# Designs tried in a protein design run: designed miniproteins, single chains, continued (4). Part 84

Each design is a single chain, and the fold is of that chain. pLDDT is the mean over its residues in the fold that is shown.

## One batch from the design tools (miniprotein)

Design m14900
Fold by ESMFold2-Fast:
Structure m14900 (fold): chain A 82 residues (1-82)
Amino acid sequence: DEKIKEKLKIIDKEVAELKKLPKESLPEEVQKFLEGYELYKEGKLEEAKELFEEVLKEYPSTPVAAASKVLLEEIEKKLEEK
C-alpha cells in the first residue's frame, strides 16, 4: 500500500525531530508513542502494538494517535506474513 509507505516515511522523519527534544519536555502520549516506535524499529512488533493500542485508547484525538493507527496497520501486516 503506497499510502501507508508514504505515511511511514513522514512518521520516521517526525520521530527523528522529536528525538532531538528532551524526553521530559514531551507530552505523555508522545513519550509512549516514541517508546512504541523504538520497539517497532527493534522488531519487537507485539510489544510495539500494545503501546500503540494504549495511545489510541487514552489519546484518540492526538497526532500521535493518528500515527499509531498507521503503525498498527503496518505491524498487523508484518505479523500476518507467512
Scores: mean pLDDT 80

Design m14901
Fold by ESMFold2-Fast:
Structure m14901 (fold): chain A 100 residues (1-100)
Amino acid sequence: SMKEELEEMKRELEKWYEEAEPELKELIDKILEEIKDEPEYVRLITLAIFLQLLRAGVPEEEAFEYAKKMAERIYNKDFEGAKEIALEVRKKLGIEVSEL
């Protein structure tokens, strides 16, 4: 189960990378370099969350900080802590969208 989920995540991220514009590829490469010493599972979760936040319109630096915090919580099985961060991000996006 876990191994199959990890392989599926890798395949989805690889497809996302292949379809990305050159600027996004450079950004992904930069993020991968910053987290290169993290366990593979943490790196994959961090990348997946980072890309989701970027697509939702979160600024690069903020998206990376939230992705790292959420990945750390998930890795430590603190799912409530991860959920709290996700709710904070959603609240910020909702406010920005309502003001536009």
Scores: mean pLDDT 77

Design m14902
Fold by ESMFold2-Fast:
Structure m14902 (fold): chain A 58 residues (1-58)
Amino acid sequence: SPEEVRRLFLEILEEEVPKFQEEIKSHPDWSYIEKMAALSDFLAEVFARAQAIAAAAS
């Protein structure tokens, strides 16, 4: 369900944020645009993982 995907997304996001912060810190030369692109990719990956877990549980 959409609500289950949303809940899983938030739970995975909370676990993965520290890793993402470490990745950003390892790239001090990245521009603002590059950092925003990395954030977009990160959020898409977390969302895809949440969808996959919800689908596997169905």
Scores: mean pLDDT 83

Design m14903
Fold by ESMFold2-Fast:
Structure m14903 (fold): chain A 92 residues (1-92)
Amino acid sequence: MRADLDAAEAALREVMRITAKDPSTSVETANLLVAAALQLVAARIHLDMGNEEEARSAVRGALGTLEELKPHVPEASQPALDAAIAALRRAL
């Protein structure tokens, strides 16, 4: 789980880097990226506290947000987004 969260965080950081460079990125897309990042922070905090069920709930939330992002990020961001989704699926 922790290694998968680290992989998801690294992949999401790459999605953010690529997507932020695209001038077509909407405020709504940026807000979803922030929401996904906050959900990963919540998962890490709960995991550190030993709250396994709350950590899994936060991971499921992040997965939902990343799936919603899929049609909204540029094609260049898709491999990193897919990597983040795959890492979170392994964390569950």
Scores: mean pLDDT 84

Design m14904
Fold by ESMFold2-Fast:
Structure m14904 (fold): chain A 68 residues (1-68)
Amino acid sequence: SFSDKVNEYEQKINDLLEQGDYQGALDQLRELLNWARDNKVSKEEMKRVLKLAEDTQERIMKAIDELE
């Protein structure tokens, strides 16, 4: 299902972020966004993917600020 796909990617992204692999997290997010686009997901489903993208970017930016 869509929810299973999003949950799988969210878990992978979270694991990569916990490891400090920000590029890996961005790569997984890109794969999910491409999958959602290619599969013409609903507006509500796309909003869920975009929310995960926003949360992921915020977490990476926060981590980068701590490294400066």
Scores: mean pLDDT 83

Design m14905
Fold by ESMFold2-Fast:
Structure m14905 (fold): chain A 58 residues (1-58)
Amino acid sequence: GKKEEFLKEIKKKNKGQLISDTSTIIEIGEKFGFSKSTLENIKKLGPKSTIQQIKKSL
């Protein structure tokens, strides 16, 4: 589904499990059509969030 494809795209752009740029993640999420509230939850995780933390916010 959309969540699975979104996480797959994040993994491609971020080598490893640590996310250093949350703005890029938000832009990808907007492209996949996630709600503003979901994107705000991802922003709250901060720039050192893991893919697992992002998945839990979806």
Scores: mean pLDDT 70

Design m14906
Fold by ESMFold2-Fast:
Structure m14906 (fold): chain A 78 residues (1-78)
Amino acid sequence: SPVLAAVLARIEAARATLEAPYPSLAALEEAIRRETGALQAFLAEVYDQLSPAERAALVAPLEAYVELAQARLAEYEA
């Protein structure tokens, strides 16, 4: 599905953005807030266009994004 492919591409772009070096915890928190907000807004627009199987396929990529965000925050707090 072009819609599923677009969501997956945005998740990967967001993950790549979170893997970049940040000068402070505050800068990383701003990046996470911005990227998460953009993903949530796009998902809100297209969610009803996704089949149940396509929605299920998003669970693991979204969990990986959340885990990356948590790991990056932990690195900057250490």
Scores: mean pLDDT 89

Design m14907
Fold by ESMFold2-Fast:
Structure m14907 (fold): chain A 111 residues (1-111)
Amino acid sequence: GELEKIEELAEKAIKAIDEGKYEEALKAVEELGKIIEASTDPEVLLHGAELALEVARLALKKGAKELAKLAAETALTAAKKALKNPDLSKEQLLRAIALALAAIAILIELE
């Protein structure tokens, strides 16, 4: 399903970053972003945001600023889409807020 696809794309991005293949990592994050854009499932959006944040943090640590920015923007987009769902559980709402704040913090650091 979509959860398996976003996990595979995040793993591909992380491996590519570790190997210095930043263009390959960018493509994987762009594909992850497309799944996020198409999804309305809060669990896909929340897990997608978590995975994109992991990619953003690793890219930031490696000095790959463009990749870190794209991944953080992807995480923020996913968290914001989840927050538009009126039927979120209290746990999902808190998770979405935390993910949005974490993404914003990375984007501020990249300024």
Scores: mean pLDDT 91

Design m14908
Fold by ESMFold2-Fast:
Structure m14908 (fold): chain A 91 residues (1-91)
Amino acid sequence: SMRAEAIAALERVLATYPAALERLKAEGASEEDFKKLEALAEAYRLLREALLEGLSWEQLEEAAAEAEAVAAKDPTSVAEALAAALERIRA
């Protein structure tokens, strides 16, 4: 199913997080770069959880669009924006 494929894709991306984190440490990356990486990883975790919970594609697209609009201005806020959108949709 498209849902199972989406979950598997998110799991593959999340599996790269430890290596990405170690790469940033090795490169002496800024605090902002670490915050951006953590925010992106958390956003992917939230999307995976919403997919596993069974939220509709319409609900997921709405939440993702809201998070994307916030991330365009501040990438470090993408996870907080996505979490807030998902909580509103669940209410």
Scores: mean pLDDT 87

Design m14909
Fold by ESMFold2-Fast:
Structure m14909 (fold): chain A 86 residues (1-86)
Amino acid sequence: SLDDLRAQARDLVIEEAELVINFLNQVLNVRADAQDRLAAGEITPAQAQQLIQERIQQIWDEVQPTLDAIRDRIAAVTAQLRALQA
């Protein structure tokens, strides 16, 4: 039904938002860890920047396929809703 498709679209948008928020929280944790290690004299500023870049890229590579799948599903459900409501 149209109501079922609307509910599915809402749930997918919420899932996308939660995944993005979780990614951003992980990025903040990576930056905080690198800053702590820099402050402790364990790494140089250049090493801190490289570690941040590499770890954020690893997290993104892990999250991106799921995010892309959700976005594709949102697009499909949205297109289906528009077609049925026209």
Scores: mean pLDDT 89

Design m14910
Fold by ESMFold2-Fast:
Structure m14910 (fold): chain A 91 residues (1-91)
Amino acid sequence: MTAQERLEEANRILAELTSEMIRQLRAGDKSKEEIIAEAQARARERAEDPEVLELVLAHLDILGDVLQNTSREKAIEVLEKSLENLQKELS
């Protein structure tokens, strides 16, 4: 993989995980901690390249900190904005 291909793969995985996290936050049946932990577990399953995994986990760590320190409604807004940015990078 080139550095560009790794970034594109990381952004693809992050877009999928961010979309899933938004859905789970809207459903309201899981804690923020559980949602973050599940996203990290899915990242490990989906990222075959160790450098792609490192990029995804670093971004999820930042998102996890934001989610833990804000309301569920604000968390959804932050994740929706993150998803829009990731989708622009993939187009």
Scores: mean pLDDT 82

Design m14911
Fold by ESMFold2-Fast:
Structure m14911 (fold): chain A 97 residues (1-97)
Amino acid sequence: MEEIPELLPLLDSKDPEVQREAALRLGKLATPENAKEILKALSRALFSDDPEVRVAAVKALGEIKKVAPELVTDILQYLAEHDEDPEVREAAKEALK
């Protein structure tokens, strides 16, 4: 929780590797109390042109599902069916298990 304010600006990085690491770390910090804040931050990564950044965001949504499934299940179902990249679709399917 204490590092969330430090990770949020990293989601706006021009380096996809920095964006991916920030998304994955934010997911691991998810609690029922902060899940909405983390989800709002991850929405930027979900709209990335880089499919690897979107995969990281989807994996972070999978972590949020463990603590607040009602916030992310519909988003994960949408991405599993509609994302243009097959790796993003597969990551969303795995997150739904």
Scores: mean pLDDT 82

Design m14912
Fold by ESMFold2-Fast:
Structure m14912 (fold): chain A 89 residues (1-89)
Amino acid sequence: MEEEIERGVFEVAAAVAGLDVREVAEMALEIKKKGYTVDEAFELGKEKGKVPTVAAALAIVLGRVDKAEELRRLAEEDPEKALEKLKEL
């Protein structure tokens, strides 16, 4: 029940990121469930080739859905700058 509610919330939030809703929601759930730091989540994104997806997912997990699309775009252009901005949230 709690996991289903969290997944639904993340899927709605992921729709604003302009990415695959399922991938963003699954990444957000994994980050939250495993308690990854911003740095650990970014390394996961590099391993999976999904750095913009991780940036959007991190914004959602940190309660900044309004920043998900911005951070996704920033991660596409400058991953290091996206990482620093996520640490400021």
Scores: mean pLDDT 76

Design m14913
Fold by ESMFold2-Fast:
Structure m14913 (fold): chain A 73 residues (1-73)
Amino acid sequence: MPKKVAVIAGLTEDEEAIEKARELAEKFKGAEIEIKQGWTTREIIEEAEKKGWEAEVFLADEEKVSVVLLTEK
């Protein structure tokens, strides 16, 4: 069973934006939820690429917080 991780990324301390991202991440059934404060969406994608995982980006608050769905190949 391929491992899935929903990563909440952003440089924001906006609790409302983080809450919206968490709600979005919870919609991905079977995915582990991780919060990476201080990490950019790009840095999370680069880490996924190094591991050979697939990365899909979903914007929770368009400009402040994203959710990156990582899927193990």
Scores: mean pLDDT 74

Design m14914
Fold by ESMFold2-Fast:
Structure m14914 (fold): chain A 73 residues (1-73)
Amino acid sequence: ALKEEAEALKKEAEEQLNLAKTPESKEKYQEAIKYADGAINLVNLGDDKYQKLAKEQLQKAKEKFEEAKKLDE
């Protein structure tokens, strides 16, 4: 679930980065990809503390993705 959500967001952010027209939106999509990657890596470690950190990274990824989308509108 969390890993699948992070992988889906990373893929969508990578696709949107390719379509992004402003330096500001490109930077935010890149940050979203970075945080989504962080969440995926943390989930793979399996410890409960890493699951909490993974959720925090995924939340940051979602926030950066939303910021980037608003800049591209």
Scores: mean pLDDT 83

Design m14915
Fold by ESMFold2-Fast:
Structure m14915 (fold): chain A 69 residues (1-69)
Amino acid sequence: EKYAELGAEEGKRAGGAIGAGTNGSVADYHAQPKGAFEGGLAGAISGAMGNTDYQGGYWGGKRGEEAGK
């Protein structure tokens, strides 16, 4: 539970930031929420599998990057 929660928070943060950054200025307004959502989901899954919050951030960021493009 605790690791899933930490992974989700870190993934949401990393996914939101990367999602906003991978879309151009006009698109980042719409991309950021999607990146944060998918990043948080990927982070939560990684955390539930026993990964640290840092690993949750990594997977969340990667998912957010793909979702934000």
Scores: mean pLDDT 54

Design m14916
Fold by ESMFold2-Fast:
Structure m14916 (fold): chain A 81 residues (1-81)
Amino acid sequence: SLVDHLREQLARIEAADLEEAVRLAEDLAVYVYTASSEHLPEETARIRELIEQAGRLYHQGRYEEAIAVVKEMAERAIALL
């Protein structure tokens, strides 16, 4: 299921070092946005806002905070699916 896939990706991020966690979080953000556009169209604007926030943090070198925003985005999608 979508929920099982999101939970698996969140667990992988928790187990990863920072460099791998950033890469996994980027992949997860794209996946959540795509899945939300298809299954949660009403939430797409909020998911987009979180992606923009994570992107700003990433460009500022705030990698752990950017990852936290992506995790929040995925957890929100899990709660609504």
Scores: mean pLDDT 83

Design m14917
Fold by ESMFold2-Fast:
Structure m14917 (fold): chain A 88 residues (1-88)
Amino acid sequence: NAMEQVEKAKKLIDEAKRLVDRAEQALRSGNFDEARRLVEEAIKKADEAGKLLDEATGISPEVKQKLANDIVAVRLLAVGVEVDIELA
């Protein structure tokens, strides 16, 4: 149901955030290959969350927009790590 899709999306967003945090740690320690791998995993989790959100029907527009914004925020953080890897 829609609420189960929202709950799964929230968990994927939280997992993606943790992966970005780990990628930043790997980047700071000079492990660029690990940082790239972790950020790619974070993007995949964010994409999964987006698909679940798109499939969800009957959810309030406010909740849908909040989760969409959270997904965009995670994607922006992941892009930031990718840029930092390229500049290192």
Scores: mean pLDDT 86

Design m14918
Fold by ESMFold2-Fast:
Structure m14918 (fold): chain A 70 residues (1-70)
Amino acid sequence: MEKELEEAKKRIEEVVKKAAELGDQKVIELAKEGIGEVNKTYGEGSKEETAKKAKEVAEEVEKALKEAEE
């Protein structure tokens, strides 16, 4: 569970780094909003819910970055 959350956060950070290199503010904002949702879930929910939310955010921002690279 902790490992899944760590991996998902790492994936989101890599997306933010690549989006910053591309100058894509939309993907950066999407990642910031997603991290905010993960942090909110961490404060209010279970570790399992937080890991699931982090994975969903990672998948969403990776898809957005892929579309921005086209």
Scores: mean pLDDT 77

Design m14919
Fold by ESMFold2-Fast:
Structure m14919 (fold): chain A 63 residues (1-63)
Amino acid sequence: EEFAETQRFATEAALYALDVFRKLGKYEEGVEMARKVFDALSNPQEARELAEEMRKKADELAA
């Protein structure tokens, strides 16, 4: 897999979602989810899945 690109994608997606959680007053939940993504960066596939889930949850909350 494209290790570096996957890590960058996961990081950016997590940071974007964290910003959404912050704006919705759920910053603590966002931080916990972002921490899981960052912890999983050594496993790019897992980090990507976690980041996508976090982003989807943020999008659903913002809707």
Scores: mean pLDDT 78

Design m14920
Fold by ESMFold2-Fast:
Structure m14920 (fold): chain A 67 residues (1-67)
Amino acid sequence: SHEEAEKEAAEIGREVNELRKKGELTEEKLQEAIERLKKLAEQFPRSALIRAVLADLEKLAENPEMP
């Protein structure tokens, strides 16, 4: 459902943030999270929440400090 998809997107964002805090966020894990969010955004294009989480992770991937 739409609500379940938004909850999953929020959990993906939280997991990435926790890995980043621990210094355990790899490029592979970040790209996996981005791909999952892209699929959710395609299925639920009206969700501003899913798009916002996706945009945040894509900006994180553009950061020159990221591995």
Scores: mean pLDDT 79

Design m14921
Fold by ESMFold2-Fast:
Parts: C-alpha cells; sequence; structure tokens
Structure m14921 (fold): chain A 95 residues (1-95)
C-alpha cells in the first residue's frame, strides 16, 4: 500500500494526461472523485454543513481546473447540493 501526497497525485495525473494514457487518467480521477464524495457524505452526516460546502467547492474547483466540467455543470451541481441541504435542514426543524 502506497500513500501519495496530493502534489504527487496531481503530478502523476498531469503526466498521464500529457501521455494520452486515458486508462490511468480515468482510474485516478474516478478514485479521487469517489474518495471526496465519501468525505462530503461524512461531513453532511455529521451535520458539519460548512465543512461539506468547503469540500464541495474544492471538488468543483479541481474538476473545473482539469477541464472535466464546464461552468454550467458546476452551477447545476451546486444547485442540487443546496436543494439537498435545505431539504435535510427542513426535516430536522420539523422533528
Amino acid sequence: MKVHSKEEFEEELERAKKKGDEKTVAFMLGLELGMKRIELGVAVAAGDLEEARRLLEEILEELRERGLVDEEEVERIREQYEAIVAQREAAKAAA
């Protein structure tokens, strides 16, 4: 089991992109997105909505910088998240 720093992970990803190694790029991006989505879910479950928003913005910024999402998709994801948060807060307030 190898633990890589965030900088090493990003360097490997950029090298794979420059080489046209689509399999490595797809695997690394899928792994990173999966891990960050788990962290986001944990923060929401813990009721730490400020941390959850910070993680969401970090994910969206990284995806935007890598050219994986456009600005319209970023806004759509942000809107969906705010709707989920509002629904959960409303459910808690009604209890």
Scores: mean pLDDT 69

Design m14922
Fold by ESMFold2-Fast:
Structure m14922 (fold): chain A 83 residues (1-83)
Amino acid sequence: MSKPVEADLASMASSVPDRLKDLPLIQRFLAAVQTKIITPDDEVTLEEAEELLEKVKALPSLGTLNKEETIRVLEVMLKIAKK
């Protein structure tokens, strides 16, 4: 059976959000998600957030960031905004 990785996952999750703020596509995505949360009736902003997420997925790398983990975090934020 696999060993517990809870501490490692918590450490990685804590560091990833701070580094995300420096990437232009991710900054735009966060702004769109924030706008949708504040103005729930703004469906256009939700569509923009989805397009920005697809652009991030299409990139070959995100510099020093783990692309898979970064995308997963952004997908969770988008799901929260869709409520």
Scores: mean pLDDT 63

Design m14923
Fold by ESMFold2-Fast:
Structure m14923 (fold): chain A 97 residues (1-97)
Amino acid sequence: EKEFKEKVEEEVKKLLKEVDKKKPFSAVEKAHLKKVIAMEKSMSEEEFNQELSKRMEEALIKSVKEEGGVGERAREELRVLTMYILTRAVSAALLKR
């Protein structure tokens, strides 16, 4: 279980590095990504999934209801969180082969 989680984290890191080579992440996107990775390492899987769901929900609501810089920052966070979730899901599926 723990070894599988560590393998998924390593594959996520590799895939994100390849994405960065093709289309470099902005400094803001890198900051959000670093924070999400740190959360996953410090939390249990259940705690991380709950926190991630709450952050995505809040970011989505703010991206729709807020204007200007607040809405733009919420959209940037939502994009990073969505990309991280998809990358993690793909990495987990690949390693289950």
Scores: mean pLDDT 74

Design m14924
Fold by ESMFold2-Fast:
Structure m14924 (fold): chain A 60 residues (1-60)
Amino acid sequence: HMEEEIKKLNQELKELSARYRELVARARQTKDPAIVEEARRVLDEMVEISKKIKELQKKL
């Protein structure tokens, strides 16, 4: 069931989105390059999951 896989990926995306927002807020406050890099990594993972969701939606 592709809808089930999409739901799972959307749940993962929600979790990553929450972490990304936390890291972005912290990065703005501290200007710490390590936190900025962590935020970029999370963003990259979110982009990858979004691509997977889009691919699955095309097959619906």
Scores: mean pLDDT 83

Design m14925
Fold by ESMFold2-Fast:
Structure m14925 (fold): chain A 107 residues (1-107)
Amino acid sequence: KADELQARALAAYQAGDFDGVLEIMREAAKLLEEYAKKHNDPRLQEAARLSREAIEAIEKGDVPRAEQLTERLLQLAQELYDEGKEEGSRIVRAAATALGAAVRLKR
């Protein structure tokens, strides 16, 4: 799931497919929201919220905000990994990877 989304985001980025990256980012955000609801984890809930804010920032062309949100998502992924929440970490990293690709394609 998460690994597939990361691979798809990389492929879309290499193809210069901004719309494809944006769709993958929405899929990753949805997966993260569903996972956060199932696990009732505050860090996962924060990551889900930030993923939605990141999509809004990209859609509005607010690249600096999207970059800042990407950095926070990567921090949350690392914190989850350090707590042994490896699956949650992978999902958050998938969202951050797709967002990072969208940011680079907008520049």
Scores: mean pLDDT 81

Design m14926
Fold by ESMFold2-Fast:
Structure m14926 (fold): chain A 78 residues (1-78)
Amino acid sequence: MEPSFDEKLKKVEELVKEAERLVKEKAPKDEILKVLNEAVKLMQDMGAKHPQETLSRLDELQKIEERMKAVAEKVKEM
């Protein structure tokens, strides 16, 4: 059965927190990018399969995207 938007949102938040933790712990770039890529793919899936929920919670999703971008910038500096 297809996971709900809320279940996917929770998973994206968990993946972003994990990526932020890995950056803080100075984990290998490949490990950080793998987690970040999983979050990106899930965000794309949410936009495609849950367009109405995505639009209604756009501000929350934009904050998550800003956090993902910050992780990507930190990885470039490592």
Scores: mean pLDDT 84

Design m14927
Fold by ESMFold2-Fast:
Structure m14927 (fold): chain A 75 residues (1-75)
Amino acid sequence: TPKTEPILLKLLDDLNLSDKELGERLGVSQKTVSDWRSGKYEKFSDLPEEHRKKIIELLNEQGVQDLVEAVERVV
């Protein structure tokens, strides 16, 4: 089974949003968010730069600084 990097799943879980809501807030399709959860991308660094920036920006807006630091460490 394709496996998503644990940090990606933790980021998505901590945002407490559905795939559709995440897609709308990040300006990506719901399918793109589902692909992140399904293991299409093995590492956070495998995501397109624009998607990575959007995720980090949303985490900063939500005040989730601990996860931003963890993400920056793997890129």
Scores: mean pLDDT 68

Design m14928
Fold by ESMFold2-Fast:
Structure m14928 (fold): chain A 71 residues (1-71)
Amino acid sequence: EEKKKKEIEKIKKEIEEKLEKFVKEGVDSSQLDKFNKELTPLFEKYKKLNEENPEETAKEIQKLLADMFEK
């Protein structure tokens, strides 16, 4: 369970780093489909690792996305 939490922390890091990379490259609304497609496998991984708390997982993903867009 602790190991699972650490894996979740790691996947959150990977998502954040990928989002930062896309933001750095100037992803705009026309490129959202592409970056969403790239991030979907990571979101699925996160959901599988934390399927006991799907609402928390969705909340965290939304927060990561919002933080990137809000800068």
Scores: mean pLDDT 73

Design m14929
Fold by ESMFold2-Fast:
Structure m14929 (fold): chain A 98 residues (1-98)
Amino acid sequence: SEREEIADAAVEADPSLDREEVLEQLASIDNPLMLIQARVSYAVIRKDAALLEEILEELRRAGYPERVLKVVELALRMVREGLSLEELAEIARELAAE
């Protein structure tokens, strides 16, 4: 399941985390967009560009709106390019201006 994938990613990024506790926290997320946000966040923490690409393709196939796709594309750029906080703020400002 998506929750199990996120929990596995979280534990791999931080081995001090209890997988069962992460799963219990994720079980409280009923909003699909919040679950997507959690999955993207763990992929960023893991610096897993391949997982972010898979998430982006899944969302495109499911017909998610452009604003959601842009957030995942920004996360992918952060992981691939090692963007600084200043560069991230610049890109976020440009995206918000649209």
Scores: mean pLDDT 69

Design m14930
Fold by ESMFold2-Fast:
Structure m14930 (fold): chain A 86 residues (1-86)
Amino acid sequence: MELAERAREAALAGDTERAEALAAAAVREIYERLLAAGGVVTPEIAAEAAAVEEALRAAAAEADEASREALLRGVGEAAREGAARL
């Protein structure tokens, strides 16, 4: 959750590189927890994933176009990497 909040702060500040890296880190953390659980989505993992998704979606809605694209790149890259390991 803290990583998603930091990604939001970076995106709203226009720091595209930091926004991308922090968004990727937030999503990667969720996938590492999912992998540790053997690919089973527990209620705890589902709740944390939903909270991260909501925070990043809110950030994307308020951010400029470049920062929005950076957030989406970070999320997409980390999700693609995580899904490939499941």
Scores: mean pLDDT 83

Design m14931
Fold by ESMFold2-Fast:
Structure m14931 (fold): chain A 78 residues (1-78)
Amino acid sequence: MKKSEEAMRETAKELAKKSKDEEVKEWLERIAESENVASAVAAAGVMAVELSIEGREKTAKELEEAVKKIIEAGDKAS
């Protein structure tokens, strides 16, 4: 659990540095600083769906891919 959480936070920090989208960057920074990383990742996933429904497809796709990479990093660290 603890190693997975650190891997998720570190991945979120790295993706935030690389993002050119301020909204994606803010969500990734929230994941990196979260006390409950799994909950923060789930919230970001829901936000990506909401952004897609609102027609903000570019931001939605970038956030979706970032969430996927964060989950994958956590799984590999487990």
Scores: mean pLDDT 82

Design m14932
Fold by ESMFold2-Fast:
Structure m14932 (fold): chain A 83 residues (1-83)
Amino acid sequence: SMEDELIEQYQKEIDEAQAILDSYGDALDQPVIDALQARIDTYKKYIEAIKNKENIDDMLAADRQAKEAAQKALKQLLEQILS
């Protein structure tokens, strides 16, 4: 199902972020560690919401908004560097 595919995708995101923390945690700056941990925590919440049969449309909309905000922030940063 689409829900099973989303759980698998989000689990992969968690596993990849955790692998970075496990392999490089001692060498990473605290803000990078915090960002990776926040990513893990967010996707764990999404998986739990899907498992609890909550409406995933709101979660997908929230994820889309977060990605759009991140892209906008990156664009603003690049505009500052290039100006």
Scores: mean pLDDT 76

Design m14933
Fold by ESMFold2-Fast:
Structure m14933 (fold): chain A 72 residues (1-72)
Amino acid sequence: MVGHIVLLGDYRGYKAGEDISDKGVFTPPTEPGRYYIVSRAGDLTDIRWIPLEELDSRRHEIGRILGTYEVG
């Protein structure tokens, strides 16, 4: 299955709104679902994938929301 990674802000030379699914910028999770791509609070270089249903419980981990990913 092909997932879609869409940026919500400018990142590593790509622009907000771009689909970067084929660019190899991120290594997405293999589990089907909807995710937010975030930089961790305290270390913005640490990239995390937060399932949509876990966003509220994991809000303390979020430094910056970079984009969204969906697969399935």
Scores: mean pLDDT 77

Design m14934
Fold by ESMFold2-Fast:
Structure m14934 (fold): chain A 62 residues (1-62)
Amino acid sequence: GKKEILRLFTELSAKGVDEKKLEEEILKKGKETGHEDFAERLVEAYKNKDKEKLRELAVEAL
């Protein structure tokens, strides 16, 4: 579920993949897990460098 999306996000960020590739992979995982809204919000917060929103989304995934 949401934990899998957050885990993938963390792995891709650590590998230093480009923003477009990260967005594609996260949105794909969101669709596969039925959590497209969570995936979209995570990508938006990342692109906006919104640390507070990223923290909120991490808590939501727990």
Scores: mean pLDDT 83

